# Designs tried in a protein design run: designed miniproteins, single chains, continued (3). Part 34

Each design is a single chain, and the fold is of that chain. pLDDT is the mean over its residues in the fold that is shown.

## One batch from the design tools (miniprotein)

Design m9160
Fold by ESMFold2-Fast:
Structure m9160 (fold): chain A 65 residues (1-65)
Amino acid sequence: SVREEFDRGAAIADELMKFAKEESSKVDLKGEDMARFIGTLLRALLLGDLEEAKELIEETIERIK
């Protein structure tokens, strides 16, 4: 059902937000780098695949480092 799909999406979003918070703490994000990270996080939330989304966030943090 749509509700079950929503609940799965919400669980993925919650886990991804926790991961993003941990990953962002590894770098000093400011200005353009912060905007880039937020853009990547939004993109990652749209993927619907937790592992692929986590990889996208990790790649973005690595490019900022």
Scores: mean pLDDT 77

Design m9161
Fold by ESMFold2-Fast:
Structure m9161 (fold): chain A 67 residues (1-67)
Amino acid sequence: MMEEIAELARKAAYYGGPETHDRLLALAREHPEAANAIIGALGDPPAEKRDPEVAEEALRRLEELLR
């Protein structure tokens, strides 16, 4: 479950998509303990997105979405 949420967070942050955002929010509400997994996934960007600025932007955007 937490791995699924982390994967979804990574997709929402780095690739976008309203469907992915909605699903992430739903799972985050069901599993508040997954907050650390979400942050961990953002700190481990995909190989094609290994730019620190991209990771920082993704984290900010997801924090805004979840709050």
Scores: mean pLDDT 63

Design m9162
Fold by ESMFold2-Fast:
Structure m9162 (fold): chain A 83 residues (1-83)
Amino acid sequence: SMSQLNSLLNQINSLAQQARQAIAAGDLATASAIVSQIISTLQQMIAQAKQANADQSFIDGLQSALADAQAMKDYLDAQLAAS
């Protein structure tokens, strides 16, 4: 539903703000955990968008965001392993 998609979008925006705060504080472990939550939420949105037969351009945008979030997670995890 539109209400469910709006709820998930608001959750991603809140999590993204929290991740930025964690990075600014040097808490990369917390930032990595938050990015994992963003990844899970994006995967849920993609599944719901596909079920709702949403426009392919919208689904492509979510998949691009997911790829970016995954790259950020990999980067943060690499920084943690190097510390």
Scores: mean pLDDT 86

Design m9163
Fold by ESMFold2-Fast:
Structure m9163 (fold): chain A 92 residues (1-92)
Amino acid sequence: MEAAIEEVAKSMVELRKNKEEVLKRIEEEEASLTPSQRAVAEMVRAIIEGKSVEEILELIREVLEKTHDKEQQEKFEEFVRKAYELALKLLE
């Protein structure tokens, strides 16, 4: 579990390092995204912009409620929270 959290945290750091390129790519592809892909793109944008973990989780919550049971939602939210907190530490 820790190794997966570390990999996601490193990916979040890399997104912030390449923020202009990532944001431009999201903007260019936005019209062709499915609702689920659009939710992920908004989450990525929020991570780059330094939004709170609570704001990031709100963006995906509606999609998770439709596609995952409550236990899976809670596990995913905990995973995202831990990864984002670690990413913030790595950016210091």
Scores: mean pLDDT 74

Design m9164
Fold by ESMFold2-Fast:
Structure m9164 (fold): chain A 120 residues (1-120)
Amino acid sequence: DKSIEEKLEEAKEKRKKLEEELEEALEAKDMKKFVETALKLAELGIEFVEYLISRVSEMSKEELEKAVSYADIAVDRLEQLYKLMELLKVDEKDLAEFKEKLDRFRELVAELKELAQRQV
C-alpha cells in the first residue's frame, strides 16, 4: 500500500500527463480530444479527493496540509480550464458536463478542508 506522499506524487504526475495531452490536442486543433481530456482531468480530481477524504483520519497534520494544497491548486487549474473552454466556444453540452464535474470537485475540496480543520 502506497503512502499518502507517494499517492500525491502519482496524482501530480498523472495530472501533468493529461495537461500535456490537453496542450497537444489544442495544437492539433482536435477539439474532441481536448474535451475528452478535460473531462478526464476533472474525473481524476474527483476520484483522488474522494480518496483523500476517505483517508483523512489516518493522515498526519503535514500530510493534510499537502493534500489541501494539492486540492486548492487542482481547483484553480480546473477553473482556468473551464474559462479556456468558454473562450474556445466548446459545445454547450460538453461545457455543462465539465461544469457539473467542476462544481462536484469544489464541493469535495471544501469537505476535505473542513475535515482537515477538525483534525487540528
Scores: mean pLDDT 87

Design m9165
Fold by ESMFold2-Fast:
Parts: sequence; C-alpha cells; structure tokens
Structure m9165 (fold): chain A 96 residues (1-96)
Amino acid sequence: LPVKEFESLSKEGQEEYKKMYTTAPFAIAGKVGGALKQFKESGLKLVDIAAKEKNRKALTFIANGTRVQARVAGSEEARKALLEISDRAREQLATL
C-alpha cells in the first residue's frame, strides 16, 4: 500500500497490514508454512476491516496487489492464499 492509503486505514487495519507485510517475503516465497497461515489470516482480516469501514481505496489496492503477487508466488499454496485475499477484497468492493 502507498503511505496515503495505509494512513487511510483504521489503527486496527494498519496493525493487520503490518502483520501481512512482516510475513509477506516468507509467505509469498512459500518457504514457511506458519508465515503463510499468518499472512492469509491477516490479509482476510484486513479485507474485512477495510470493508466494514467502507475503505474502497484500500480494498482496491489489496485486491490488485494480491492478484499481481499471485503471478510470482513461490508455491501453489501461496498463490491460492493471495487469490483468496484478492477474491474477498473484490467481493467486498462489489457489495459496497
């Protein structure tokens, strides 16, 4: 997320994004299963928080960013997790 979009998140949303960011290198590379689980859980929570707050800009960046990262994911499990986060963000955007 760009700084402006990150700052548009609530404190709760910012905390979940920080958890995603911290685990992202290991989760996307597919090297650490615990990191992938935490990344996915934090990503889904971030989507739900942004949707509750009607933060369309954050949802758009999450949906697009996770879809792009899925193309270069180091494992099939990482790709599926990224696509699941992207899909949830797109579904929430459609209902706002």
Scores: mean pLDDT 78

Design m9166
Fold by ESMFold2-Fast:
Structure m9166 (fold): chain A 65 residues (1-65)
Amino acid sequence: MADEEEVRKAMREKAQYALENSELSGAEIVGLFAEAAAELEDKDLEVTKKIRDEEAGKVLKEKLA
């Protein structure tokens, strides 16, 4: 089982690939990860989307400011 840091690194690598090979924004890529995670658990997107929007906002503020 991968630890949190390894998972974070893998997600960053996939996000970079998506940014370089697609027209998706960083926020849209975060949305795709949140949807995939919810589908793998219980397909309950409502709670996952609320958490995702809060975390994506923090990351984007850090990168843009």
Scores: mean pLDDT 66

Design m9167
Fold by ESMFold2-Fast:
Structure m9167 (fold): chain A 75 residues (1-75)
Amino acid sequence: SLEHSIIRARLAAISSEVFLAEKLGIEVPEEDKNLIEEAIKTAQNSDDLKLLKEKLKEVEPIAKKITEQLLKHFA
């Protein structure tokens, strides 16, 4: 569904921000990277919309922190 596609696209965007952060020398904790990778793996292997929404909610605070660190790097 469109909702599945939006959640999967958001998780892919989060993964790209982690990759960019590490390329810029910004340290991302291993625990945070593991949670993001598990969320992506779950989204790739499941069509359970409720589960996908829960995984996105779990990684959202981590994603916000990474985005803030990226913005601070360019400030």
Scores: mean pLDDT 86

Design m9168
Fold by ESMFold2-Fast:
Structure m9168 (fold): chain A 112 residues (1-112)
Amino acid sequence: MSRLIPVEELPDELREKIVSAAVEAARQAFADLGLPDAKILDIEITEVREFEDFETPDGRKVKRALLVRVRITAEAGGKRYEFDVLIEAILDEDGNVVEIRVLGYSVRELPE
């Protein structure tokens, strides 16, 4: 089962952990592109989806997981880029984070 959760209902501690993971993923992606001095301009959580009785991509069965989309806008080398980062947070039965994983990202150059 999956359902959308309002971004505003995401607990602050969990939001901070998710944003931190997304920022690290974006910075690593910029470094891999040869742009280590990238400046982050904006960070937005665009979607939160909750799964119950979820199977992770590596085949582990979990009772509760969140898939979170984070949009990061950054400037590097005189150009602007948008990163859409997909993050998985595995929760225990008490709602505590047991694992955060970056599942992947897409990057595109913005026209400005």
Scores: mean pLDDT 79

Design m9169
Fold by ESMFold2-Fast:
Structure m9169 (fold): chain A 94 residues (1-94)
Amino acid sequence: MEEKKEKALKLFFLAGAYYTLAQLSEDPEVAEELRKKADELFKKGIEYAKEAGLSRSQVAASFAAGVIWGIGLALEHGVEEATRLVDKEAKEIE
């Protein structure tokens, strides 16, 4: 049960990060790919969230934290390197 909650929260967090990087990307093709990644993770997060009994506020808080993290990574490293760091975290939850 706890594992499903943690996985759902991580999925929403990563979706927030990808969504932010998509908005900060100057390349339209890269932006579209990142938006698709965000959408896919968000959908998967909803599936786990329903099973885990997560509230909408918990989902929103995790997504918002991911957005903030994505902004921080992009400011420190640039969008390309920030995307590589987010991709690394996404692979660890698979």
Scores: mean pLDDT 85

Design m9170
Fold by ESMFold2-Fast:
Structure m9170 (fold): chain A 100 residues (1-100)
Amino acid sequence: MLERYQAKLELLKFMEEFEEIWSKTRDKNEVLAFVKKKLEELKSRYSPEVVKWFIEQLIKMLEREKAMLERYETDPARVAERLEILDGIIKILEEFLKEV
């Protein structure tokens, strides 16, 4: 229970930090490097079960964001750019999930 509360705070912090990196840099590679670093840090601090829960929740949140983006954004260029970064993050998360 306590570890999952901490993982929930890490989830919120992750979402805020990646948005900040993306808004400042507009660099996909910087965001993907941040994601990989964050996952390794979580793996070192939390149990495999907690890390797996974190990754599964994050994938669900990002898939929901993709669905909302396709529904509400009218600029095709913004949709394409955002989908590319979200898909890149999801791919890293799915690959990491196989190793947890």
Scores: mean pLDDT 80

Design m9171
Fold by ESMFold2-Fast:
Structure m9171 (fold): chain A 81 residues (1-81)
Amino acid sequence: SLEEEIERLIKEIYALVAEALGDEAGKEVAEKLQKAWEEKDIESFKKITDEAVEKIKEVDPKKGERMEEIKKRLLELLEKY
């Protein structure tokens, strides 16, 4: 389902952020994304995703590339919502 796929992608974002910046940073990003999704605040969801991608790209370019792929998939899912 759409909900299951978004949850999986949020968990992957958590893992990438946690590996690059530590577990607390990963939890913060994941919690913000989950809240925005539950509230159907698509604008905030996109903004939080963009900010996380840019921050990870500065620290770990390879993880940043994976974050960009996740972002693209999330935007495709949100467009259909």
Scores: mean pLDDT 86

Design m9172
Fold by ESMFold2-Fast:
Structure m9172 (fold): chain A 83 residues (1-83)
Amino acid sequence: MADQLRQLGDQYRSQGDYVSAGDYYSQSGIQYAQQGNYGLAADSYGQAADSYRQAAQTDPSYTPQADGLQNVRDYLRTLDQLS
């Protein structure tokens, strides 16, 4: 369930594993979006973007992924406002 994936993201973030956190938050966002819950999807993609941005401090190759997910978050927040 999307909630379980978000909780796994929170767990990995607390351990400093920002890549795994980003992966689980992204999966959570996909599931919320498929359910039509654009607000929770946007929040999950936002947490994924923040996690990859933290990873990018050590490995800059994560910067495009963080930027891309931030754009998806902003788009989904727009859809949430219209729903």
Scores: mean pLDDT 85

Design m9173
Fold by ESMFold2-Fast:
Parts: structure tokens; sequence; C-alpha cells
Structure m9173 (fold): chain A 86 residues (1-86)
């Protein structure tokens, strides 16, 4: 992993923590959009492995929210992001 990919992964991790801790739909949409931009930037740089790590984390979070029946709007946003970026 190069320095640029490491910085993008660290930024994604911060956004994921914010995403888990917010119930504001607009903030959820903004954070998901930023995560999508990071995933796309990683793919554009040829770093599919780091992009897949982030996508795997988002799949786990989505599955957890669906199982717990919490944050249904966020779960739907994550489903759409995962479908578009796979």
Amino acid sequence: MNEKSKKLLEEASKLIVELINTDDKKKQEELVKKLKEIIRELKKNGDYLTADIILSQLRMIRSLFKLQKTKPYLAELLDKLIEEEE
C-alpha cells in the first residue's frame, strides 16, 4: 500500500465511524457520497485491493444494520453504493 492509498483508507475509516454514529439522513447521504468518491479514486489509481477492503467493511456494516433492524435508510444507501462499485 502506497502513502496515497493509506491516506484514503484512513479517511474512509473516519467517514465510516461518522456514518455509524449519525441518524441524520442528509449527513448519511453526504458521508456515503464521500466514501464512493474514495473508492472510485482508489480504483482510478489501480488500487483495487484497498477499494475491496473498504467495500468489505461497508458490506459487514450493512448486514449488521439489516440484522439489527437499525438505520434502514443507511442500509439502503449502502446497498446502492455496493451494487454500483462492484
Scores: mean pLDDT 85

Design m9174
Fold by ESMFold2-Fast:
Structure m9174 (fold): chain A 87 residues (1-87)
Amino acid sequence: METSEKGGRSSEEEAKKRGDNKAGSGQVGLGSYKGVLESGGDEDSGQVASQTSSTEGFKLGKDGSVDVEGGKESGYKGGKEGEEHQK
């Protein structure tokens, strides 16, 4: 049990993605089943994660000006480049 890289860490991360590690981390009985079921959804939810990556680019608002509503003051536009003359 000293080799924590071959099957410890790798297995732990893999199980975490599937939620297997989450289900076995102190859950027993029906709780374990529910954990596995929700963990199974993690793969389906993975599709949502892919969209979250796209959401990261929410900096591009509807205007497409690379600006988020309310972010002009400290963002790119409201930063020191666009609003330098604002003062």
Scores: mean pLDDT 39

Design m9175
Fold by ESMFold2-Fast:
Structure m9175 (fold): chain A 120 residues (1-120)
Amino acid sequence: SDLEEAARRVRELLEKMDKATLEEFIQLLNEISDIIIDLVKKYIKDPEKRQKAIELINKFRDELIQALRERKTPEEVAEIGEKYLKELDKILDPNDEVAQFVKDMLGAVLEKVIDRVEEL
């Protein structure tokens, strides 16, 4: 199952984030985002929702990387992440297993970024 393999890979990358340098953390964030985008490309059937989801995931990643580089507060990072997660909730089907997986994994990524900025 592609979804089970993606879940395993994302969990392994999330675990690596706890011991990572800032540069390694950013690289892991990029790798997780690429896995999630590949699932969206393959399994989100509506082409307009698919394209919008990819754009939102890219913006989520890029703005969180920017926030890490600028040493934003945990509160500012949470506001950035939650903004994009709320926009994804509006376009993704709540009954789609892949859509639910995407939201869950991006939420886990956001939690790792918040924890990381609290440690700095």
Scores: mean pLDDT 88

Design m9176
Fold by ESMFold2-Fast:
Structure m9176 (fold): chain A 103 residues (1-103)
Amino acid sequence: EAKELKNLGEKWKEEVAKKSEEDRKKKLAEAGEAELDKITANALQTLDEHREDAAKGRAAADEADEQMESLASEVKIDEKAREAILERRRKARAELLAYINAA
């Protein structure tokens, strides 16, 4: 029946939309974590190069912190995933500050 085919089509569209939204959330979470790791690695490399200039090292650490905070705010994911990203940010910040203090 045409009515059954229409109901099946509506259910399929709803499932595709729901899966697309879940895939989007997962990709955003994965991108956020990967990008945080990348920013942290780049900041540490910059700090190592600028060990002789503590002011430049601190500016690089502050820029990395701002980028990490921006990514965390853009990642609209569940509380558990957000908390994991924030913990990673806190750890990365502590590591960057330890690097600056060693310089």
Scores: mean pLDDT 62

Design m9177
Fold by ESMFold2-Fast:
Structure m9177 (fold): chain A 65 residues (1-65)
Amino acid sequence: SMEERRKIVAELSAKGTEEAKKKVAEYKQAHPDASEDERFAQMMKIVAEINEEVKKKLDEEKKKM
């Protein structure tokens, strides 16, 4: 169903967001002396990598439906 598909998309996106938050938090704890620019750049890199994994999983689910 369309509702079921939307639920899968939302759950995968939410899991990706939580994983990105966790990795960003770990980076901040490991590098408390890092500049704001350095933390921002690393955060964007982590988020981009997680978003690509989420997209890949979404494409796999689309093939099953």
Scores: mean pLDDT 73

Design m9178
Fold by ESMFold2-Fast:
Structure m9178 (fold): chain A 75 residues (1-75)
Amino acid sequence: HMKTYEITNEEADATIDAAVAAGLLTPEQVARYKASTDPAEKMGLASVAAARLLEAGRDDHPLARRIKELYEKSK
């Protein structure tokens, strides 16, 4: 069972790109994400993108699936 919310840089990048393609994030937010050297800031924005994708029914993306999986595991 997963007890920790864990995100890879690859998963974060894919999730941000998917959220932008779905119109859930602005290009400015994506630029800030890519320019940031703070892992916590990058992961925070990626988590917001994943939550927006999950809200939109797009649970086929890495972070959205991880949020959904953690929800199911905690049940």
Scores: mean pLDDT 67

Design m9179
Fold by ESMFold2-Fast:
Structure m9179 (fold): chain A 63 residues (1-63)
Amino acid sequence: SPLRQQVLDSLRQEISTIRDQQVRQQLLDQLDQAESITDPDQWLTSVGEIIRRLLEALRNQSG
């Protein structure tokens, strides 16, 4: 799906801005796992968890 790929590409770009190398790598690993999920509900759950963690990491690095 073009929308699915756009979401994954956008998340990868945002994750690349995380300064903490360990957190960045963990999120990239989760994103790579999400790319292999074929079930729509499991994919949405995985993407939601990645977004939640990404937003927490961005808040922590912005002060």
Scores: mean pLDDT 86

Design m9180
Fold by ESMFold2-Fast:
Structure m9180 (fold): chain A 63 residues (1-63)
Amino acid sequence: SYLKKFGEELKKRAEELGLTDEQLAERIGVSPETVRDIKEGKIPISDELAARLTRALAEAARQ
C-alpha cells in the first residue's frame, strides 16, 4: 500500500540522517507517537503533512 511504502521510505531516510522520532516530530509539529504511526503506515497522511515531512528531511540533509 502507499502508506506502508511512504512509512518505510520515511524510516530509511530518518535513519540515514540520524533523526530520532522526537526530533522529526519537533520539526513537523506533531507528537513522536504520530511519527511512529506514520513510519508503520498506520495512519493516513494529508498532502500538507507529507510536504512538511519532505521539507524537514531536506532541511536536515543540508545541516
Scores: mean pLDDT 81

Design m9181
Fold by ESMFold2-Fast:
Structure m9181 (fold): chain A 98 residues (1-98)
Amino acid sequence: LSETAQRALAAVRALAEALGIPAEERERILARVREALENRDQALLQAAFEELLRLARRVNPRLAAILEKVRSGTVELSPAELAEAEALARAVEAAVAA
């Protein structure tokens, strides 16, 4: 994998951990993300992201809802939601920087 792809994979891992996705499900999603990045498969990458979000809704529905609002860019976040989104962003940034 390129350095950029490795950083992207690290970011997805940090995001899944911050969302509280169990290790078994997390490793399955990360395997798909790695495969998508190696094969430059945009459809597989989108499918992996959708599965991550589906699992997040099951284990942490509040944080998953915040992530959906951030992704859409069209919904206003409450101060509490903004704080949770900022904490998630910091976790992802730390993983990418490592």
Scores: mean pLDDT 70

Design m9182
Fold by ESMFold2-Fast:
Structure m9182 (fold): chain A 96 residues (1-96)
Amino acid sequence: MRTLTITATFVGVSREDAVRAANELYSRALQEARRRTKVVSGSLEVYEDPELTAAARAAGLGPAWVAKITLVVEDPDFEPVVYEPELPMTLKAEKE
């Protein structure tokens, strides 16, 4: 068994937009893992990071949300899935 952790940050969006984006990433992570191995468990945590929010506000941006995805897979040789933190263009459009 192997544990994988993926972290993504969303800045200047509403909680609802951050949760939607986090769930989209979680769904993609689950789909990719299930193609290669059996997923034993998965969890998603979404929270506001106060330090990142302070830094973002100092830059004229809104709150910073962190999404933490944890997957436990049966294959001990499963290579880690890495996602680059990127805010979907659709979320930016919805903020207008």
Scores: mean pLDDT 71

Design m9183
Fold by ESMFold2-Fast:
Parts: structure tokens; sequence; C-alpha cells
Structure m9183 (fold): chain A 57 residues (1-57)
């Protein structure tokens, strides 16, 4: 359903950020701040942050 698709997109975004932290941490951190994603948050909170950034919270 739509929520499963949004969760996949959030997970893909998170995976891209984690990959980016290895290559260019400054750019990856800027993306995290733009979305409000924090790696110290629960996975559910990280997904919620992504959805808020998409105005779908």
Amino acid sequence: GAMEELRRKAEEFRAGVLEGLRVDPLVARAEMERVGLRLDDSLEEQIAAYLRAQELA
C-alpha cells in the first residue's frame, strides 16, 4: 500500500545518507538536517521525519 511504498522510500533515503557519510560526511549531514533525520532516533522516528519533510506526516 501507499504507506509501505513511503516506508521503502524513507529506508532508501536513510541508506543513501549512511552511504554518503562514508564518502562526503558534510553533504550527508546537510541532507540529514534538511529532513530532520537523526541516527540516534528510533527507526520509526527517522521514517516519521522523512514523511514530515515530504509534508505527509
Scores: mean pLDDT 73

Design m9184
Fold by ESMFold2-Fast:
Structure m9184 (fold): chain A 66 residues (1-66)
Amino acid sequence: MEKEKLYNELFDYELRRREEALGPLTPEQVEKIRKAFKEFYKKNPLDIDTLKKILEAWRKAEEAER
């Protein structure tokens, strides 16, 4: 599985979590979150194993909600 795909999945979870906490996001808020996400992980890169662990924890949290 490509590392970029794992980052895309992580970003999707970040957006869902923020929408759940804050309600509907404006396009400006989404762009700000996307920019912050990209800058953060550019400065603090994660390896594939760490990304998989984070995504697995978040998938289980999402499944428990559904």
Scores: mean pLDDT 75

Design m9185
Fold by ESMFold2-Fast:
Structure m9185 (fold): chain A 58 residues (1-58)
Amino acid sequence: SSHLDATIARLRERIAELEEQRKKATGKEKEILDMKILLYRIVIGSEEWVKERLAARN
């Protein structure tokens, strides 16, 4: 759905912001950013899965 597409786009923008912050981070801050990026990528995967499943059920 268009709502899922918008949600996925916003999550990807958030990942891009976190990746820019990660380039400047060291130590514990870098580890926290790595974890946040991983979690956002998992959420995107979940949203993509829901989108594909809904498209298959017409």
Scores: mean pLDDT 83

Design m9186
Fold by ESMFold2-Fast:
Structure m9186 (fold): chain A 70 residues (1-70)
Amino acid sequence: LELSEEEKEALARVADAVLSAPLSVAEVMRRSGVSRKTLSRLVKLGLLRREGNTISLSPEGLARAREVLN
């Protein structure tokens, strides 16, 4: 899975925001500072799950976020 440094940083920020509970798209953007376009990219890569207006970490996204934070 190919991630840019910006995408890795974005994934780590989103992971921190949603680790305790799924959040709305707007709330994730507010807490993480990540753009809607970047969130959409991470969902498309399978690292985040979007169900309606709610964003959560996928198992793959959690694994990748842990690698980035090391």
Scores: mean pLDDT 79

Design m9187
Fold by ESMFold2-Fast:
Structure m9187 (fold): chain A 82 residues (1-82)
Amino acid sequence: SMEKEKELEEEIKKARDRLVSLKNAGATREQIVEEARRIAEELVKKFPDDEFRAKVASELGKTLVELGLDGAEIARALRPFA
């Protein structure tokens, strides 16, 4: 539904804002990976549809790239979507 898509977009924005805020506060790369994993676990449970899972994984992955994480760190963070 369009309302569920809007909720998904709002949760993705909150996740991005949280991760950016952690980096700006001086969090380590490992702390960012662990927080992203916690967010991923919560979002997988909240949005169990495969289409929504793919979109969340893509958008979180994009955010983690922008925050300077490498492929191995991103894979560890997004493990709940595997």
Scores: mean pLDDT 84

Design m9188
Fold by ESMFold2-Fast:
Structure m9188 (fold): chain A 87 residues (1-87)
Amino acid sequence: AIEEIVRERIEAAKKILEEAKKAGKTLELPEEVWERVVELVRTMLTNPDPEKATQALLELIRLQKELGLSSEESRLLLARAILENAA
């Protein structure tokens, strides 16, 4: 169920953020970029249409590449966006 997937992702996101905090790592983005990431992650987590969810995922991957994010920064971005949508 979507509820189980969302719960698992929230727990994974919490762990990623805890690890990043212990390492003293942070990620800052322009507000408009952050809002777009939160929107895309919300669509991925809550939209029951697999086509729309997949389109949001592909756009998120594209955006992360355009921003030149490292793997660690990408993990931190996703973790923060997942928790923002859970609040």
Scores: mean pLDDT 73

Design m9189
Fold by ESMFold2-Fast:
Structure m9189 (fold): chain A 81 residues (1-81)
Amino acid sequence: MLEERFEEVKKKVERLKEKIRKSKALSPELKEQILAALEAALKLLEEAKEKLPEEKFLEVLEKFEKDLEELEELLEKLEEE
């Protein structure tokens, strides 16, 4: 279900945003930049959901999910080391 999957992605973004805000490894400036980029990406995804066919939107959503996972992994490495 497209809507359910998109809501799951939005929840992942909110969890990641909270993790970024609580991070001790990131500077305040870098935190603000990453948070702003995530907000901008969510707005683009909302527009894509309205404008794109379901198949194309799923491709965009899957790429974004992968990008979120990579960002989370990078944050984990920074916090551990």
Scores: mean pLDDT 80

Design m9190
Fold by ESMFold2-Fast:
Structure m9190 (fold): chain A 64 residues (1-64)
Amino acid sequence: MSEEEKLRKHVLELVERAKKELSPEKVAALVQRLQEIGTEGEVEKKSYEEILEELERAERETLA
């Protein structure tokens, strides 16, 4: 499996985990965040927990 295929599999695993643990709205936000990180080549450097913390921070800023 190429490095690109491994990265894509990692992203899919993060999305599948989110689908089980989060609401559909949260899953959509996580997918959007992964796309943003992906364009910067940073997806492989982010754990599921780190992405969730970034989403939570963004939500707090939008609500505050």
Scores: mean pLDDT 68

Design m9191
Fold by ESMFold2-Fast:
Structure m9191 (fold): chain A 118 residues (1-118)
Amino acid sequence: MPTEEELRAAIASARRAHETGDPALPVRLALEGAFAEIAGAVLAAMRRENTPAAAHAAALVLEELYRAALRVLRGEITERQALEEVRARVERLLAETDDPAARAVLEAGLAKVDALLA
C-alpha cells in the first residue's frame, strides 16, 4: 500500500513531468489533474487539523485515489467512474468516522470530488 509520503512524491513528480516534459512513470501520471486536486485538498485539510486521526483519514483517501487513478491509466474505468468510486469510498469512511478532525479531512475530499463530478 502506498504511504502518504509516496503519494505526495508521486503527485509532485507528475506535476513536474507535465510542466517540464520529463518522461514519467505510469504512477506519476496517475496522480495528475482531478486526482491531484483532490489529493491537494485532503493534504491541506490534514495540515490544518494536525492530528493523527486527520493524517490517517488523509492516508485512506490518498490510497483510494491512487488505486482509482491507476485503473483509469490502465484503461479499466473512465475518470468519471473512478471519481464516483472515490466519492462512494469517502462517503463510507465519513459514515464510519466520529472524530471531528478526520471528518474535516474526509469532507474536504468529498467536496472536491463533488465539484469535479458537477
Scores: mean pLDDT 74

Design m9192
Fold by ESMFold2-Fast:
Structure m9192 (fold): chain A 95 residues (1-95)
Amino acid sequence: SSMSELQRRLGEEIARLREEAERLREEVLRRARELGREDVVRRARDAEAAAEAALAALPETAKSVEEGLREARRILEELVRIYRELLEELEREEE
């Protein structure tokens, strides 16, 4: 019971983080292109590629389904953090 509930909650949190990361990615890329900040576009794409590679490795590296879900959440939380930091940097460039 408790294990199934934990997996369900982690899955729901991961789904929300994916939606947030996608929204932030689109906003970062749009604003960066409007400002001619190609360096920020590259940094956003590099962060996405690193997160995708880390997520793809989880089925082979995680010792359990629960560990895999916790690691997926951590990877996505870090990606969201990077996108927010990039967005804040772009907002400081808007005079």
Scores: mean pLDDT 86

Design m9193
Fold by ESMFold2-Fast:
Structure m9193 (fold): chain A 69 residues (1-69)
Amino acid sequence: MRARLEEALRRILAVLKRNAELIKNKEVLPEEELERLEEEARRLQPDLDLVRRYVEEDPEGFRELLESA
């Protein structure tokens, strides 16, 4: 369980970091790039749902995971 959550968080952070770098380097994003970001966010939904469920089912375990990272 925790290993899967850690992997999901790692994927989410990697995508967010990459997208933040793209946004930071552009004053205005073209429509094509905005569509790409929306598609990536949509693909992240299962990982976000997994994190959300873990927080709801085991908030103490989630807190321990963050403290151990």
Scores: mean pLDDT 69

Design m9194
Fold by ESMFold2-Fast:
Structure m9194 (fold): chain A 65 residues (1-65)
Amino acid sequence: SEKELEEYAKQLAVKRAEALAREKFPNAESITAEVLDDENVKVTAVVDGKEYELVYKISELLKGL
């Protein structure tokens, strides 16, 4: 059960990071989010053929849970 909660938290953090990146780059051609480490999610956004990397803290992404 603890392992399932950890997996769920990771997936939720990734989804929230993608949502935040979409708000920042509404015209992005693609937005991809992945867990970088135990504390961070990396988002790659492609806007007008240029790649932008954003890093969000998992603790900030899961705030309010």
Scores: mean pLDDT 82

